Designed miniproteins, single chains, continued (2). Designs and how they scored, part 65

Each design is a single chain, and the fold is of that chain. pLDDT is the mean over its residues in the fold that is shown.

## One batch from the design tools (miniprotein)

Design m6254
Fold by ESMFold2-Fast:
Structure m6254 (fold): chain A 80 residues (1-80)
Amino acid sequence: LEEAARRTAEVARRELGVEASVEEVLAAARALIEAAKRFGVEATRAKVDASLAEARAAGVPEALVEAARELAEAALREAE
């Protein structure tokens, strides 16, 4: 999880030129874990997939979408 969060922050900095905090990315991942525990892993995965599709359609770089997908999958595995 921590490694996936670091990777996501690095990709965001590289692709968008924004200073992304690893702590904030980890906080988002932990919130996803709590959502999956509360609402179910399958429902949370479906919502994540929809959000990633919207990000791609909005022009977010593919590298960042892929890093975010890897982070979400790591978080969902922790929720199981």
Scores: mean pLDDT 78

Design m6255
Fold by ESMFold2-Fast:
Structure m6255 (fold): chain A 88 residues (1-88)
Amino acid sequence: MKAEKALKEAKKHIEEAREAIEKAREFLKEAEENPEKAYIYKFAAMAFLEEARLHLREAEKLLPDLPEEEREKVKKEIEELRKEIEEL
């Protein structure tokens, strides 16, 4: 894979993971505010967290194709986002 294409794809997966984590946070907040529907909101949150994990795995697969400087940055972003998911 061309390094520039791999970098663009990795950044897109990181962005999509961030968006999925934010959606999961919103649904977890809705679950707290609406106890009668908490199970639906928690299910939605878990689905978005799994989507985030899949995007992070796809970004991780691209690491070998990235320039060295960008590889370390993307690797750190993946590790930070995985930690955010585990803390939810």
Scores: mean pLDDT 87

Design m6256
Fold by ESMFold2-Fast:
Structure m6256 (fold): chain A 81 residues (1-81)
Amino acid sequence: EKELEEISKKISELIQELKKNKSRELLLEVTKLIIEGIKLQAKLYGREITEEEIKDLVKAFLSTHLELKEEEIDEIIKEVE
């Protein structure tokens, strides 16, 4: 799906930028895109996704790709709500 691929591309670009220069604004933007991508993926596969599942997936993604501390991830998730 073109929309999902475009979101994935933007996420990858923002992750690379964040690895070079950490910006709270970019971190918020990538987190919003990850949430949007998760919701779009669920919609395309005709499944319902809970708020807790979204948070767990976001935490897993950010900790894996950016090596962020859990406290920092929790703050960012709260900010994008």
Scores: mean pLDDT 78

Design m6257
Fold by ESMFold2-Fast:
Structure m6257 (fold): chain A 69 residues (1-69)
Amino acid sequence: PVSAEEREEKLKKELEEAAKMLGLPEAVVKSMSQEELAIYILEYAMENNDLDPQEKAVVEKLIEYYRKL
């Protein structure tokens, strides 16, 4: 089974890739926390609605997870 630590590593990589797709420079993405990346991606998606339904659902689940932390 995946541990919480492995889950967080995967989430961070996914958030970094998503933020890069949204136009953030790699240096900025690397310096941001997982929570900051998740919030940025969620706000961008809500503002623009350009993400597909699956990407939007993943972002929503990630931000809820981080809010509960």
Scores: mean pLDDT 71

Design m6258
Fold by ESMFold2-Fast:
Structure m6258 (fold): chain A 100 residues (1-100)
Amino acid sequence: SIEEILKLLLEAAGLIYEIAKKSKNPEAARLVAEFLERFSELYTKYLNAKTDEEKLEVLKEMLELLEETLRQMKAKGLISDEEAEKLEKILKEAREKLEE
C-alpha cells in the first residue's frame, strides 16, 4: 500500500539521521542536514497530494533522494558496510512496492 511505502521511506530517513548522529563527522552532519531539508519538503508535498497517483510520484522522488543520499554516504566513506546493507534492503523493499 501507499502507507507501507511511506513507512519504509520514513524508516530509511530515520536510519540516515541516526548514522550521521553516531558518526560525529561534520561532513556527515552537513550532508544529512541537506537531506532532511529536501526530504521534509517532499513529505509536505506528499501530505498535500490530492490523488494516489500524485502520492506515488512524491514517494518515488523520496525514494530517489534516499538512494542518492546513500550513494553519497558510501562514496565519502560516511557509512559502514553493515549500515549500507540495512538501508539498501529497506530501499529495495520500497522500490519493489512502488513498481507493483
Scores: mean pLDDT 89

Design m6259
Fold by ESMFold2-Fast:
Order: C-alpha cells, then sequence, then structure tokens
Structure m6259 (fold): chain A 77 residues (1-77)
C-alpha cells in the first residue's frame, strides 16, 4: 500500500545510514573490520528481507521484526 511504501522508504533510508556508519574504509584493525563488515552484511540482509508481501498485517509484522533485528545488531556492537 502507499502508506507502507512511505514507511519502507524511511526504513530503507535508516538502514543505509547505519551501514554507512559501520563501513569505515580507514579501519586498520583486521578483526574489528571483519566484525563491522559482518554487522553491515546482516543489516543488508534485513533490508533484502523487508516486506515482499501484499498482506498489510504481514507487512506491519515484518517491519516490526526488521526494526528489532537492526536494534539487536546495534546492541551487539
Amino acid sequence: SSRYSEEIARFVGEILRLVGELVDPTQTDEEERKRLEEAARRLVEILKSTPKTTDPEKQEELIREARRAVEEVREEL
């Protein structure tokens, strides 16, 4: 729906911003770099799994779950 399209666009924007913050090309610590790259990869995977369903109730549930997963990744960093 048009309402969910706007919410998805904002959510995508937030994910891309977080990925940008995690990916530091000047990071010289190899283990820290791998950790941050894995976190960024998980965020991209959440973005890929964001709703591909036309069911409004399922779309709301998937967005809620995706937001929780993003928060979990941030908390583990």
Scores: mean pLDDT 66

Design m6260
Fold by ESMFold2-Fast:
Structure m6260 (fold): chain A 72 residues (1-72)
Amino acid sequence: GAAAFEREAAAARALAEEQGLSAEQRKTLDDGLAHARAGDFETAERHGARLATAGYTEVAQLLGRAIRAAQS
């Protein structure tokens, strides 16, 4: 549900700041979260894969949790 989505989104953004993601990488996360909120889960998953490829696997996992919460 929406509350679970916002919790996972907040956790992903907090971890992104803690791990020092660039503005461009943070935009990738924010775009992924926006697509998940809009129901475009395929595009959201592609943004997660991009973050994982860049080495931010834990941030990508939190985006994945947000995607699952948005599907509920």
Scores: mean pLDDT 89

Design m6261
Fold by ESMFold2-Fast:
Structure m6261 (fold): chain A 110 residues (1-110)
Amino acid sequence: SSVVIEARLTVLLSGVYFNLEVAKKNVYTNPELAKQFLEDAVADLEEILELVKKYYPDAKELQKTIEELIGLFKQAIDAVNQGDYDKALALLDQAEKLLDKAIELINKLL
């Protein structure tokens, strides 16, 4: 794999993890801030998905895992918008476990 693509995936993935951690801490105390960080995480995940589809087209389990992650983050944003912060946190806890799986899958490719 290209060192440039590996570096970009690593930076984006670290960004997703950081954004998830900040969002979880702010869901109750600053839901607008939590929402902004979740929206940034979705943008980073969408870029990761496009890079994986382009450079690792046979990594179907990783692609599916990232698509499921994007779905969970979008559902968490919807829950924040509805004021259902308990649901948002539950979705983000599920997303964290799935993100750990995505990290393991990506490390096997790099």
Scores: mean pLDDT 90

Design m6262
Fold by ESMFold2-Fast:
Structure m6262 (fold): chain A 56 residues (1-56)
Amino acid sequence: SAAREARVRAAAELLHRESSRLSLRELGQKAQERGLTSADLWEAMARLGEGLIPRL
């Protein structure tokens, strides 16, 4: 769905901006504050690892 895809894209942006500075726990907290779930983060990590989402 478009809403799911938007959440995964937002999670990918969060990972790209913050993953070098924050622990996985802190990333999970920021994701929750933005209305993202752990599933959205896991999907974003999988797509980034496969090159399906370009790194910004």
Scores: mean pLDDT 72

Design m6263
Fold by ESMFold2-Fast:
Structure m6263 (fold): chain A 74 residues (1-74)
Amino acid sequence: SALLESAKQLVDLLADSVFSHGRRNNVPLEQVRATILALTRALAAKEELSPEERAELEAYTQRLVDERVAEEQA
């Protein structure tokens, strides 16, 4: 769905912004993760994504955050 693909792109930008802010302000990585997930869930609700689209966006966001956390810890 075009809406799901747009949401994934917004999550990419959101993650970059939140990780950048977290690094500048010494925010714990677990709080950065929780913030990205909370904002992604709010986005999914606002855009009225289907349950299947929400599940796919959640999985996409979890993977993206896991990869970024690994990069920040390296």
Scores: mean pLDDT 86

Design m6264
Fold by ESMFold2-Fast:
Structure m6264 (fold): chain A 58 residues (1-58)
Amino acid sequence: DSQIITKLSAQFPTLSDETIQEAVDWAKGLVDKGFVPESLVEPLIHMYLSVEQHAQQH
């Protein structure tokens, strides 16, 4: 929740809080639907934000 967003914002300072929230919501949605276990949430969020960061940099 808010703690996760604060932590991720520190790791991805070039991304907006809105983009970080979208990544968190996306990963939580996958868990809620039963597609992935909760243990994959952090890796998925990092993957999403890394791709987004590269896309926004260019």
Scores: mean pLDDT 77

Design m6265
Fold by ESMFold2-Fast:
Structure m6265 (fold): chain A 81 residues (1-81)
Amino acid sequence: LSKELEAEVLEALARMAYAIGKLSGDYKEAVEQLAKIAERLKELGVEPTTVKELLEELKREAEKAGDEEAAKLAEEAIKEL
């Protein structure tokens, strides 16, 4: 798999993880998946801009849902980017 194609697939997976997290309400799992995807993108030398935006949105969704643990995990993940 080319580096460029792998990055595109990872970005698509990130969008799916966000959507599934929002739909299921399992924000913690979604944050963990996004953090792993961001780490892999960084290994490929790709800035995880899309993942950062999705983590920021996920933090807002978790806050609206009252999931303070997931919101804090999202904030921590954003700081690691």
Scores: mean pLDDT 85

Design m6266
Fold by ESMFold2-Fast:
Structure m6266 (fold): chain A 90 residues (1-90)
Amino acid sequence: KEEIKKAIEELKELLRKITNPADVQKISPLIQRIARLAGIKPVEIKSVEDALKVLDEVEKNIDKLTPGQQKRLLELVKEAIEKAKEILSK
């Protein structure tokens, strides 16, 4: 519960540091997988703003997820955090 919310907030902060739209495309598939697991309608992610909106909707749906879905969501968010860190470390 709280761990997932903290991980999503960390991911959002890392995404805000991505200034190149091409780098957003590198993380877009992971954000789409996160959205799908959270039961959110697939949205095309072209910008940091699009990704942040998806993560806001994910946060709203966390309490509706089963414990197994919550665990998988946390792992996907952690993967996205590591991917964002790689992009930013260059």
Scores: mean pLDDT 79

Design m6267
Fold by ESMFold2-Fast:
Structure m6267 (fold): chain A 67 residues (1-67)
Amino acid sequence: SAAARRAEAERHFAAGLEAARAGDEMGAVNHFVRALQLDPSLRARVAALEADPRLGPVARMALLLAT
């Protein structure tokens, strides 16, 4: 269902933030890409992470890979 896909996308978005905070850049990118694939409306929230210098490169890579 759409609700289940959105819930899964939110879990991946949260996991991406945790991975990035832990210094797991590859894990963070993979989680953000999966979140964007499940819910493209999260693109604005991922793009907003570019304002944080620590998260910017990870967010930019995820946006590029998710197209």
Scores: mean pLDDT 88

Design m6268
Fold by ESMFold2-Fast:
Formats: C-alpha cells, sequence, structure tokens
Structure m6268 (fold): chain A 75 residues (1-75)
C-alpha cells in the first residue's frame, strides 16, 4: 500500500536508523502498519505523528514506544 511504502521510505531514509538490519526495518514497517490498521487511524496520523517519530528515533524500542504513546494519546 502507499502507506506501507511511505513508512518504509521514512525508515530507510532516517540517518538515526541506518544501523538497523533490513529485518529490523521491515519489523518496524509491519508494526506501524498493523497498529494503524488495528486502531483505524487516518493517513493524516502518518504525517502528523509517525513520520516525525521515525525521524527522531534511534532504536527499535524507542520508535515502538513513541508510536504506541502517540496512538494511546490520539484516542
Amino acid sequence: SSREKRIREAIENSPNLSHLSEEEKEELVRYIVELMEKHKLPDSFLDTYVIPIIEASSSVSELKGLVDYAVKTYK
């Protein structure tokens, strides 16, 4: 999907995440896509919260934690 592609591109283009393996990067793509689908979040959530979090995060755990928090507080 276009959403999945945008998330993947944001992760691949993040200098702070360049140290992650391709498997870890794909795990993050799947995690975010599934979380957004589960909570029926709009594509505007991607631009407002997810892309900035990807750009600011330096690890798998940090990115997952920040995205989880954004989802929780958006509700």
Scores: mean pLDDT 88

Design m6269
Fold by ESMFold2-Fast:
Structure m6269 (fold): chain A 73 residues (1-73)
Amino acid sequence: PTPLTPEQAERNVRIAKAANLILKGMSDEEIKETLGLSDEEIERIKQAVLNSLDGLEGLNGEDFSEQKEKIEK
């Protein structure tokens, strides 16, 4: 296990915050302004969130259809 640099740790925190904001339905532009992420980074995080929601639906039986639609639009 390689220890994270302060910059890597900060980036990981930003990614986690971005994922949470995406789940709450915040717009890509607001996330970029709030967290300083690029369009490419937001798209990668969106895909990771969508995959996680699919997994949670299968495990917990929760309905995330509305959240998925908002993220994919």
Scores: mean pLDDT 71

Design m6270
Fold by ESMFold2-Fast:
Structure m6270 (fold): chain A 65 residues (1-65)
Amino acid sequence: SVSREVATSIIAAGLGYELGFTKVTAEGDTIHITLEGIDPAEAKAKAERAEEEARRMGLKLRVEY
């Protein structure tokens, strides 16, 4: 089976690509997103979408901005 860490990293990379986040990293079952340098309203919308996707996959999300 694929390691949980490897699966989380692949999902994090996909989310970063789709949502255009500045930085996306993975640690264990947690996706870390940095939203520095983007419009606050756009940052909120992207964070909400990432949270929804992470929830569907049973992963945790941490956002820094």
Scores: mean pLDDT 73

Design m6271
Fold by ESMFold2-Fast:
Structure m6271 (fold): chain A 71 residues (1-71)
Amino acid sequence: SLTPAQILFRQQERVRLERDLVEAESLAESEEEKRQIQNLQQRLEAGEDPIDLSTELGVFDLKRAVNKVIP
């Protein structure tokens, strides 16, 4: 079971991730990127753990940063 502090932290991460996903979709340069971000948005709406989804978004952002160095 989660402590009240852990529950609050997850709720705050959910709100942050929801905002970050909207921003990521607006910055997407391809339909494939938009599809991947929309998939994460749907999973967040389905109640998936925001910490796990934030990790996946972080990996996606790192891939985008790497691709900008080697086009």
Scores: mean pLDDT 74

Design m6272
Fold by ESMFold2-Fast:
Structure m6272 (fold): chain A 58 residues (1-58)
Amino acid sequence: IDDQVRRLSRQRGLTPRQTRLAIDFARSVQNGDGNRAVRLSRRHPRQARVAMEALRLS
């Protein structure tokens, strides 16, 4: 999943910091950490959207 999130983040023009947040969100979703996933999506909606797109492709 990390590689897919990184690839998509580069295509969408995210910075390295934003890419790390997208990966963090994707891992939170996969690990069932709903509280962290919600918090990250509220603060970083674009990064969460990219991560969800990558998860859908996985």
Scores: mean pLDDT 80

Design m6273
Fold by ESMFold2-Fast:
Structure m6273 (fold): chain A 76 residues (1-76)
Amino acid sequence: DKAQQYLKKAQEALEKGDYETALRYAGQAVSEALQQDDWQLASQGLDLASQALRGLGRDEDADQLDQVSRQLRQQA
């Protein structure tokens, strides 16, 4: 599962403090999950992307992703 592989890579990058890499992999995980209509997995990817954005000091962008993540969970 590509989405799960990207999600794992995003998590590993977050653990290393590599927020830019984490954001890229989280974005790939969201893209793959949406292609599978996996709203729950897409929500998980958005949560990791939000964490990466906060690590980069982009709190407003993170807040927007948190809102989208909550909406996707309602569809799961």
Scores: mean pLDDT 85

Design m6274
Fold by ESMFold2-Fast:
Structure m6274 (fold): chain A 66 residues (1-66)
Amino acid sequence: MKKELEELIKKIAKKLSKYYSKDEVDKIEKQMKMMVDHMIKLGKSLEEIKTMLEHILSVQEQRYRE
């Protein structure tokens, strides 16, 4: 995985740690890594992958339960 994608995943996980438990954040981080690996295998560009990760962050923030 590219260094910048790994750093972006870590940044998203850190932001989500304010809303979710450590176990939940770990699961989301693993899912993001799996998605990124799949997108790389499909020949998606770094910009497309970064856009998807930013979208995942937005969706997860919206799904936070009160």
Scores: mean pLDDT 77

Design m6275
Fold by ESMFold2-Fast:
Structure m6275 (fold): chain A 91 residues (1-91)
Amino acid sequence: SRNEKLMEKIKKNEKKVTKKIYDALLEFARRHAPEVAEELEKAGVKELIDKNDKKGVDRVFSRFAQRMRRLGLEDEYREILKKIKEEVLKE
């Protein structure tokens, strides 16, 4: 299934995929909520990725998702995540 292929690609390229997610979310935040973009930049996500702190990364992304929902940007946020998944599934 597509989900199985996605999970396999994530396992093989976990750091690279997580960085792509971070960069896309940061660009999205810079366009729609600049104050949230500053919070995301200050969270030290790149250092968390390099340390393999998966729990730390998940906490930052969860907090970001909650902020997007509170700002009424949940649908736009879901669309960017869908686009990232499509790019990861690309050859």
Scores: mean pLDDT 78

Design m6276
Fold by ESMFold2-Fast:
Structure m6276 (fold): chain A 76 residues (1-76)
Amino acid sequence: VEKLREEVLKLAEEATKLLKEYMDKTPSISDAERAAALAAMDALKAMIAQMTDPAFLEKMKEVLEKEIEEIKKLIA
């Protein structure tokens, strides 16, 4: 469970980094929208840090991997 949680947290951190890169390239995104998005990612990471259900962690890993792929497409 701990190793899986660490993997999911790493994916959430990568998604946050990519989201910041996307927002930096998209000047139409307001400072308020940027702050809200980053706050939401911080809340998600805090939630993941407390997760103990392996099945839920596995599902979250799959979701984050898909989101990372989509953000990468938007940045490219």
Scores: mean pLDDT 79

Design m6277
Fold by ESMFold2-Fast:
Structure m6277 (fold): chain A 68 residues (1-68)
Amino acid sequence: SPLEARLAEAKEQIDALALFVKRGILTPEQARAAADYLLDALKRAGVPDEQIEEFRAYADKKLAEAEA
């Protein structure tokens, strides 16, 4: 579905942000700002709250692991 495809693509962007944090290319703050932008875009696209929370949890976990 279009919503599933958007969520999958957004998660791929989070994986890229996490990798850049781990490599020291981006600060954690820059990566979190980009993740917040993606979350806002998903919300505007009408992604249900359950999937928004799934994305938020995914982003939080991946970015926290990258900055550790």
Scores: mean pLDDT 84

Design m6278
Fold by ESMFold2-Fast:
Structure m6278 (fold): chain A 110 residues (1-110)
Amino acid sequence: LSLAENLLKKGLEYAEKGDIINAALYFTSAAQLYVEAGEYDKAIEVAKLAIELFGENNPLAQTALGIAYLAKGEYEKAKEWFEKALQHSPTNRVAQRLLEEAKKKIEEKK
């Protein structure tokens, strides 16, 4: 198993024990490692799983999902997830910068 797969497994184990905070941290770390490995579809699946289990108010999972969609070229979806992350963390400069990048890419395609 890759490090990302091991972190996902640990996240699921924490979720089963009701340790939602540690579960969310492990899922977010797994999604980041999948993005770094170029496995964008797996990163998207992990981020979606984190949102389904912990709610759409997890800004780390929302930001990771936005990054994965941006890297895959799905700019409209990336925009939506960065906007959601900013609803919960308005001062998140990373999400602000990447939202503008996604908007620029959408404009270039029209």
Scores: mean pLDDT 78

Design m6279
Fold by ESMFold2-Fast:
Structure m6279 (fold): chain A 118 residues (1-118)
Amino acid sequence: MLTLEEIEALRKEMLAAKTPQEILDIASRLVAAFLRTPNPTKEQLKAVIDALLEALRKAVERGAPKSVIDALTGLLLFAINYAKKKYPDDPEINEYVEKALAEIERLTGEKIEPKPFT
């Protein structure tokens, strides 16, 4: 199961990565580990979203190609949609999702339309 310590270790590894592709490879490993966690806590979901947002910020700052930015955005949107589906009426998760979506739009310059999470 994915622990907060494992998420933090992968976050630090992503921040230490030297190329956009390395950031994407580590982010993909984080999401793969997350998918193997049957009942993630709200803290684990927030930590995964935070780690992926930092990965996206670093990729953008490093001038990553659009394909890498799009892939990282896709991984982040998957985590956001999972959190919203698991905690649809949780105000803390709803606020966190809204802030994460706003940050993605700011970093990518692309408008993201929220889908109903029923």
Scores: mean pLDDT 80

Design m6280
Fold by ESMFold2-Fast:
Structure m6280 (fold): chain A 81 residues (1-81)
Amino acid sequence: MMEELVARSDEVMARYAAAVAAGDVAAAEAEADRLGEILAQVVPKEVADAVREALIAEARGDLEKAREYYKKAEELYLKAL
């Protein structure tokens, strides 16, 4: 159910944010992978993969690469509509 997927994604995002704040890149990357799996249930896999890569880049401090992946995710999502 979408409501359950949203609640689960919120929990994963909270853990991702906590890991980033703690400087735990490995934990943040693991949570990004989990979010990608959740998103792939409701959006095309290419969109979910792009969001996952954006979160991983952001956790590593590569904000330019994160921005490019977020833009790619948006373009792929709009193309899938």
Scores: mean pLDDT 81

Design m6281
Fold by ESMFold2-Fast:
Structure m6281 (fold): chain A 71 residues (1-71)
Amino acid sequence: SAEVQAGLDAATEAVIKQAKTLPPEEAVALVERAIEQLREALATAPEEYRPAIEAALARLEAELARLRAEV
């Protein structure tokens, strides 16, 4: 639902913002942990919530790829 999407968007933004304040190795670890938690949530989530979780996961995976590309 829109409420679940908004909540996940806010939480995802908070993780990305926190990662930007950390040294690269710690930022990678934070984002990897968040991705793990979302993958676990996606495996058990009702169908209605899956698109919101998938969107959050895609944002975190993009940030992880960006962090890893920067050495």
Scores: mean pLDDT 83

Design m6282
Fold by ESMFold2-Fast:
Structure m6282 (fold): chain A 95 residues (1-95)
Amino acid sequence: DLLRRAAENAIRAAKELIAAVEAGDEKALLEAQMELGAAAVALAVVAVFDPAHREAALAVLDAISALLDAVDKKASVEEIKKAAEAVIAAAEAAR
């Protein structure tokens, strides 16, 4: 239940982040990063307390970490989009 909701939230936030970087919308980008952070906290709870779903939760967490690192380092729009697509793929596989 928590894993599915966290994965769905990560997918939505990653899609919002793609739209924000394509539009150059700094406010929307910050909001999407905050939503990804919230999803990451929920996924960390799953990884600690649900051994059956730990591997899936950690895969999504790793993808979110890579995406947030790319944004922080001001990577190209294409690199950020690729990292966001990796979050979507990992989260789709986890739910």
Scores: mean pLDDT 88

Design m6283
Fold by ESMFold2-Fast:
Structure m6283 (fold): chain A 114 residues (1-114)
Amino acid sequence: SREEARKRVEEVKEKMEKSSEADRLRLFLAFLSELVRWAEETGDVDTAAEAAEELVDYLIETNSDAAAVERLRALRDRLRRELAGASPEERLALLQRFVVEVAAVVGAALAALR
């Protein structure tokens, strides 16, 4: 449910806040994968997209990598725009693509950590 997704987002944010930079990024990536699976299983793409956007916004607010932040903002803004006119089948594919592209940005940041 949307309420359960909201609580899960807050739990993940709390864990991320208490984690090292590398563990924070790993937790973020793991939860994005969880959200895609949940959307695939329930068909509730809107709730999963809202949760994914909330976590991306949290990462944007807490990340010091300006280039990564700009890429994440561009991906978030594109998802919001594309979802507004999309069919149900397109909505799931758009969320899946968004998560893959966000994971690539975050994975590159994780790989750059010493």
Scores: mean pLDDT 83

Design m6284
Fold by ESMFold2-Fast:
Structure m6284 (fold): chain A 100 residues (1-100)
Amino acid sequence: MSKEKKLKEEAIKILEEVAKKLKEMGTPGGKQLSERAEEAVKLAKEGKLKEASKLARESSAVLYTSADLLEISGSDPKVVEELRELSKKFEEASRLLEKA
């Protein structure tokens, strides 16, 4: 029984949900990060788990930085919180892929 397969499938589900949410935001940055989430899904399905994990981790860092900059600029706290939650989900997917 492969614990690795379950961790990989869970990470893929998280990345697909994140990609969808980022597309729904309708921003250029959201679209670009959605494409990175889709690329991470593709890499994970191909068994390239280290590359997928790295891409998810880098995407998480970009979203955290974006959320911090929006907070400093006085943007809507709800938007800031949504970006932070999506960043946490990228980080969770990265951790699952590293354990897989």
Scores: mean pLDDT 84

Design m6285
Fold by ESMFold2-Fast:
Structure m6285 (fold): chain A 61 residues (1-61)
Amino acid sequence: SAEAEELSRAGRELAAEAEAAGLSDDQIQTVENAGVRAVALGHSAAEAIAAARAELDKQLA
């Protein structure tokens, strides 16, 4: 689906950004888990991407 493609693309981009920023594998997994959890709770693709982005920003603080 278009939403699954959007999530997959955003997930790859966020993982690449986290890796470039020097985050550990555990920190990258935490960012991914934020997005996955949002989807599991019934949030939209955009909301799940926003949740993963918020976790990335928290890990970079």
Scores: mean pLDDT 85

Design m6286
Fold by ESMFold2-Fast:
Structure m6286 (fold): chain A 72 residues (1-72)
Amino acid sequence: MVDQAVGEVLAILDKADRKVALETGHRISEAIRRGDAQGVVDAAEEGAKKAGLSEEERQKVLQAAEVAAQGL
C-alpha cells in the first residue's frame, strides 16, 4: 500500500532529521499526485542523502520508496 510504504520512508528520515522528513514527504506527495513513480524514488533518495543516513538505512528507504512507486 502506497501510504504504508511512504510512512516507512518518512519514519526512517524523521529519526535522523525531522525537517528533511517533512520536506521529503511534500516532494513524495507531489510525485504521487503527478503519477510519477520515478519521482517518488528520487525524492526518497535525495532525502536519505540530506538526512545523512547510513548505507543500511538508505537501502531500507529506497526499498520502501520502490514499494510505494509500484503502488502507483
Scores: mean pLDDT 83

Design m6287
Fold by ESMFold2-Fast:
Structure m6287 (fold): chain A 110 residues (1-110)
Amino acid sequence: MEEAARAVVEGIRYASEGIDVLNEAAKASTGEQKKKIEEYAKEVQKYLDEAMRALEAQDFRGAVEALRKASDAIEKAIPYAPEEFQEPLRKAADGVREAADRAMEAIEKL
């Protein structure tokens, strides 16, 4: 279970980085694009909060599910972000997903 916990913590870190990039992208955006980025940032924050609560409860499956939803929300925000933020957002989304997959692999081997 220490392996699963470590992977979940890594996923939480990437999701937090994704929120920071989304907030900077929103500041650089206007109108409908800004509104969409802010909506997805709020959705990522919701799933990040869910992942942190699941981790505290040692519900690693719940944490993985929340992290996967956070990754999906970051990916959905990419088309609305200015070009300079798109690659940092892809790296954050990929980092969250890979960490969630590692956590799930660690759970399933036990």
Scores: mean pLDDT 89

Design m6288
Fold by ESMFold2-Fast:
Order: C-alpha cells, then structure tokens, then sequence
Structure m6288 (fold): chain A 102 residues (1-102)
C-alpha cells in the first residue's frame, strides 16, 4: 500500500537522521521522516501504522540531534521533526490499539 511505502521511506530517512553527525542533515531528515510517518499513520493500514511508529521514534531521536546544532535552521527543523514524530507515533499507536505511553 502507499502507506507502507511512505512508512518505509520515513523509517529510512529517520534512521539516517539518527546516524548523521551533521546537525542540519539530522534536522532536515528528521522533519521529512516525521512528515512521512504522519502520512503512514493516517493511511488506516496496520502495517503502515507499525512502520509509522518506528519512523516517528527515529524522527524524534534524529530531531533531537538537530537541536544540538549551533545552526538555527537545524534546530528549527529538528524541533519540527520531533513534534511530527511524536504525533505520528501517537496516531500509529491508536491505529494499532496500543495503550498511550504513560
């Protein structure tokens, strides 16, 4: 499904954001990953929701790496990625019938 493809791409970019040593790259990739994870979480497909949950978590971690940069653009993109990743992970959890994290 399209949702699965979006979730797979989101996870790929989120993992690259976590692995990057460049704050601007981490922030940019995290923002993209968070957006893709949100689209995957909204697809209604349970497999896409599982991928969205993993991609969302990676977007949060990659986004936090961006916020450690001295580059204001990296910080803003990192914050955007983290917020989108949190929202995507929450929405994916609802689709999967999971209890919200305490």
Amino acid sequence: SEGVELGEKGLELGQKAVASEDGLESGRLAALAGGLASQAASSGDKEAARLAQEAGKAAVLGGLNGTKSEDKKAILLGVAGAIAGIGASFQAGLVLGEKPLA
Scores: mean pLDDT 86

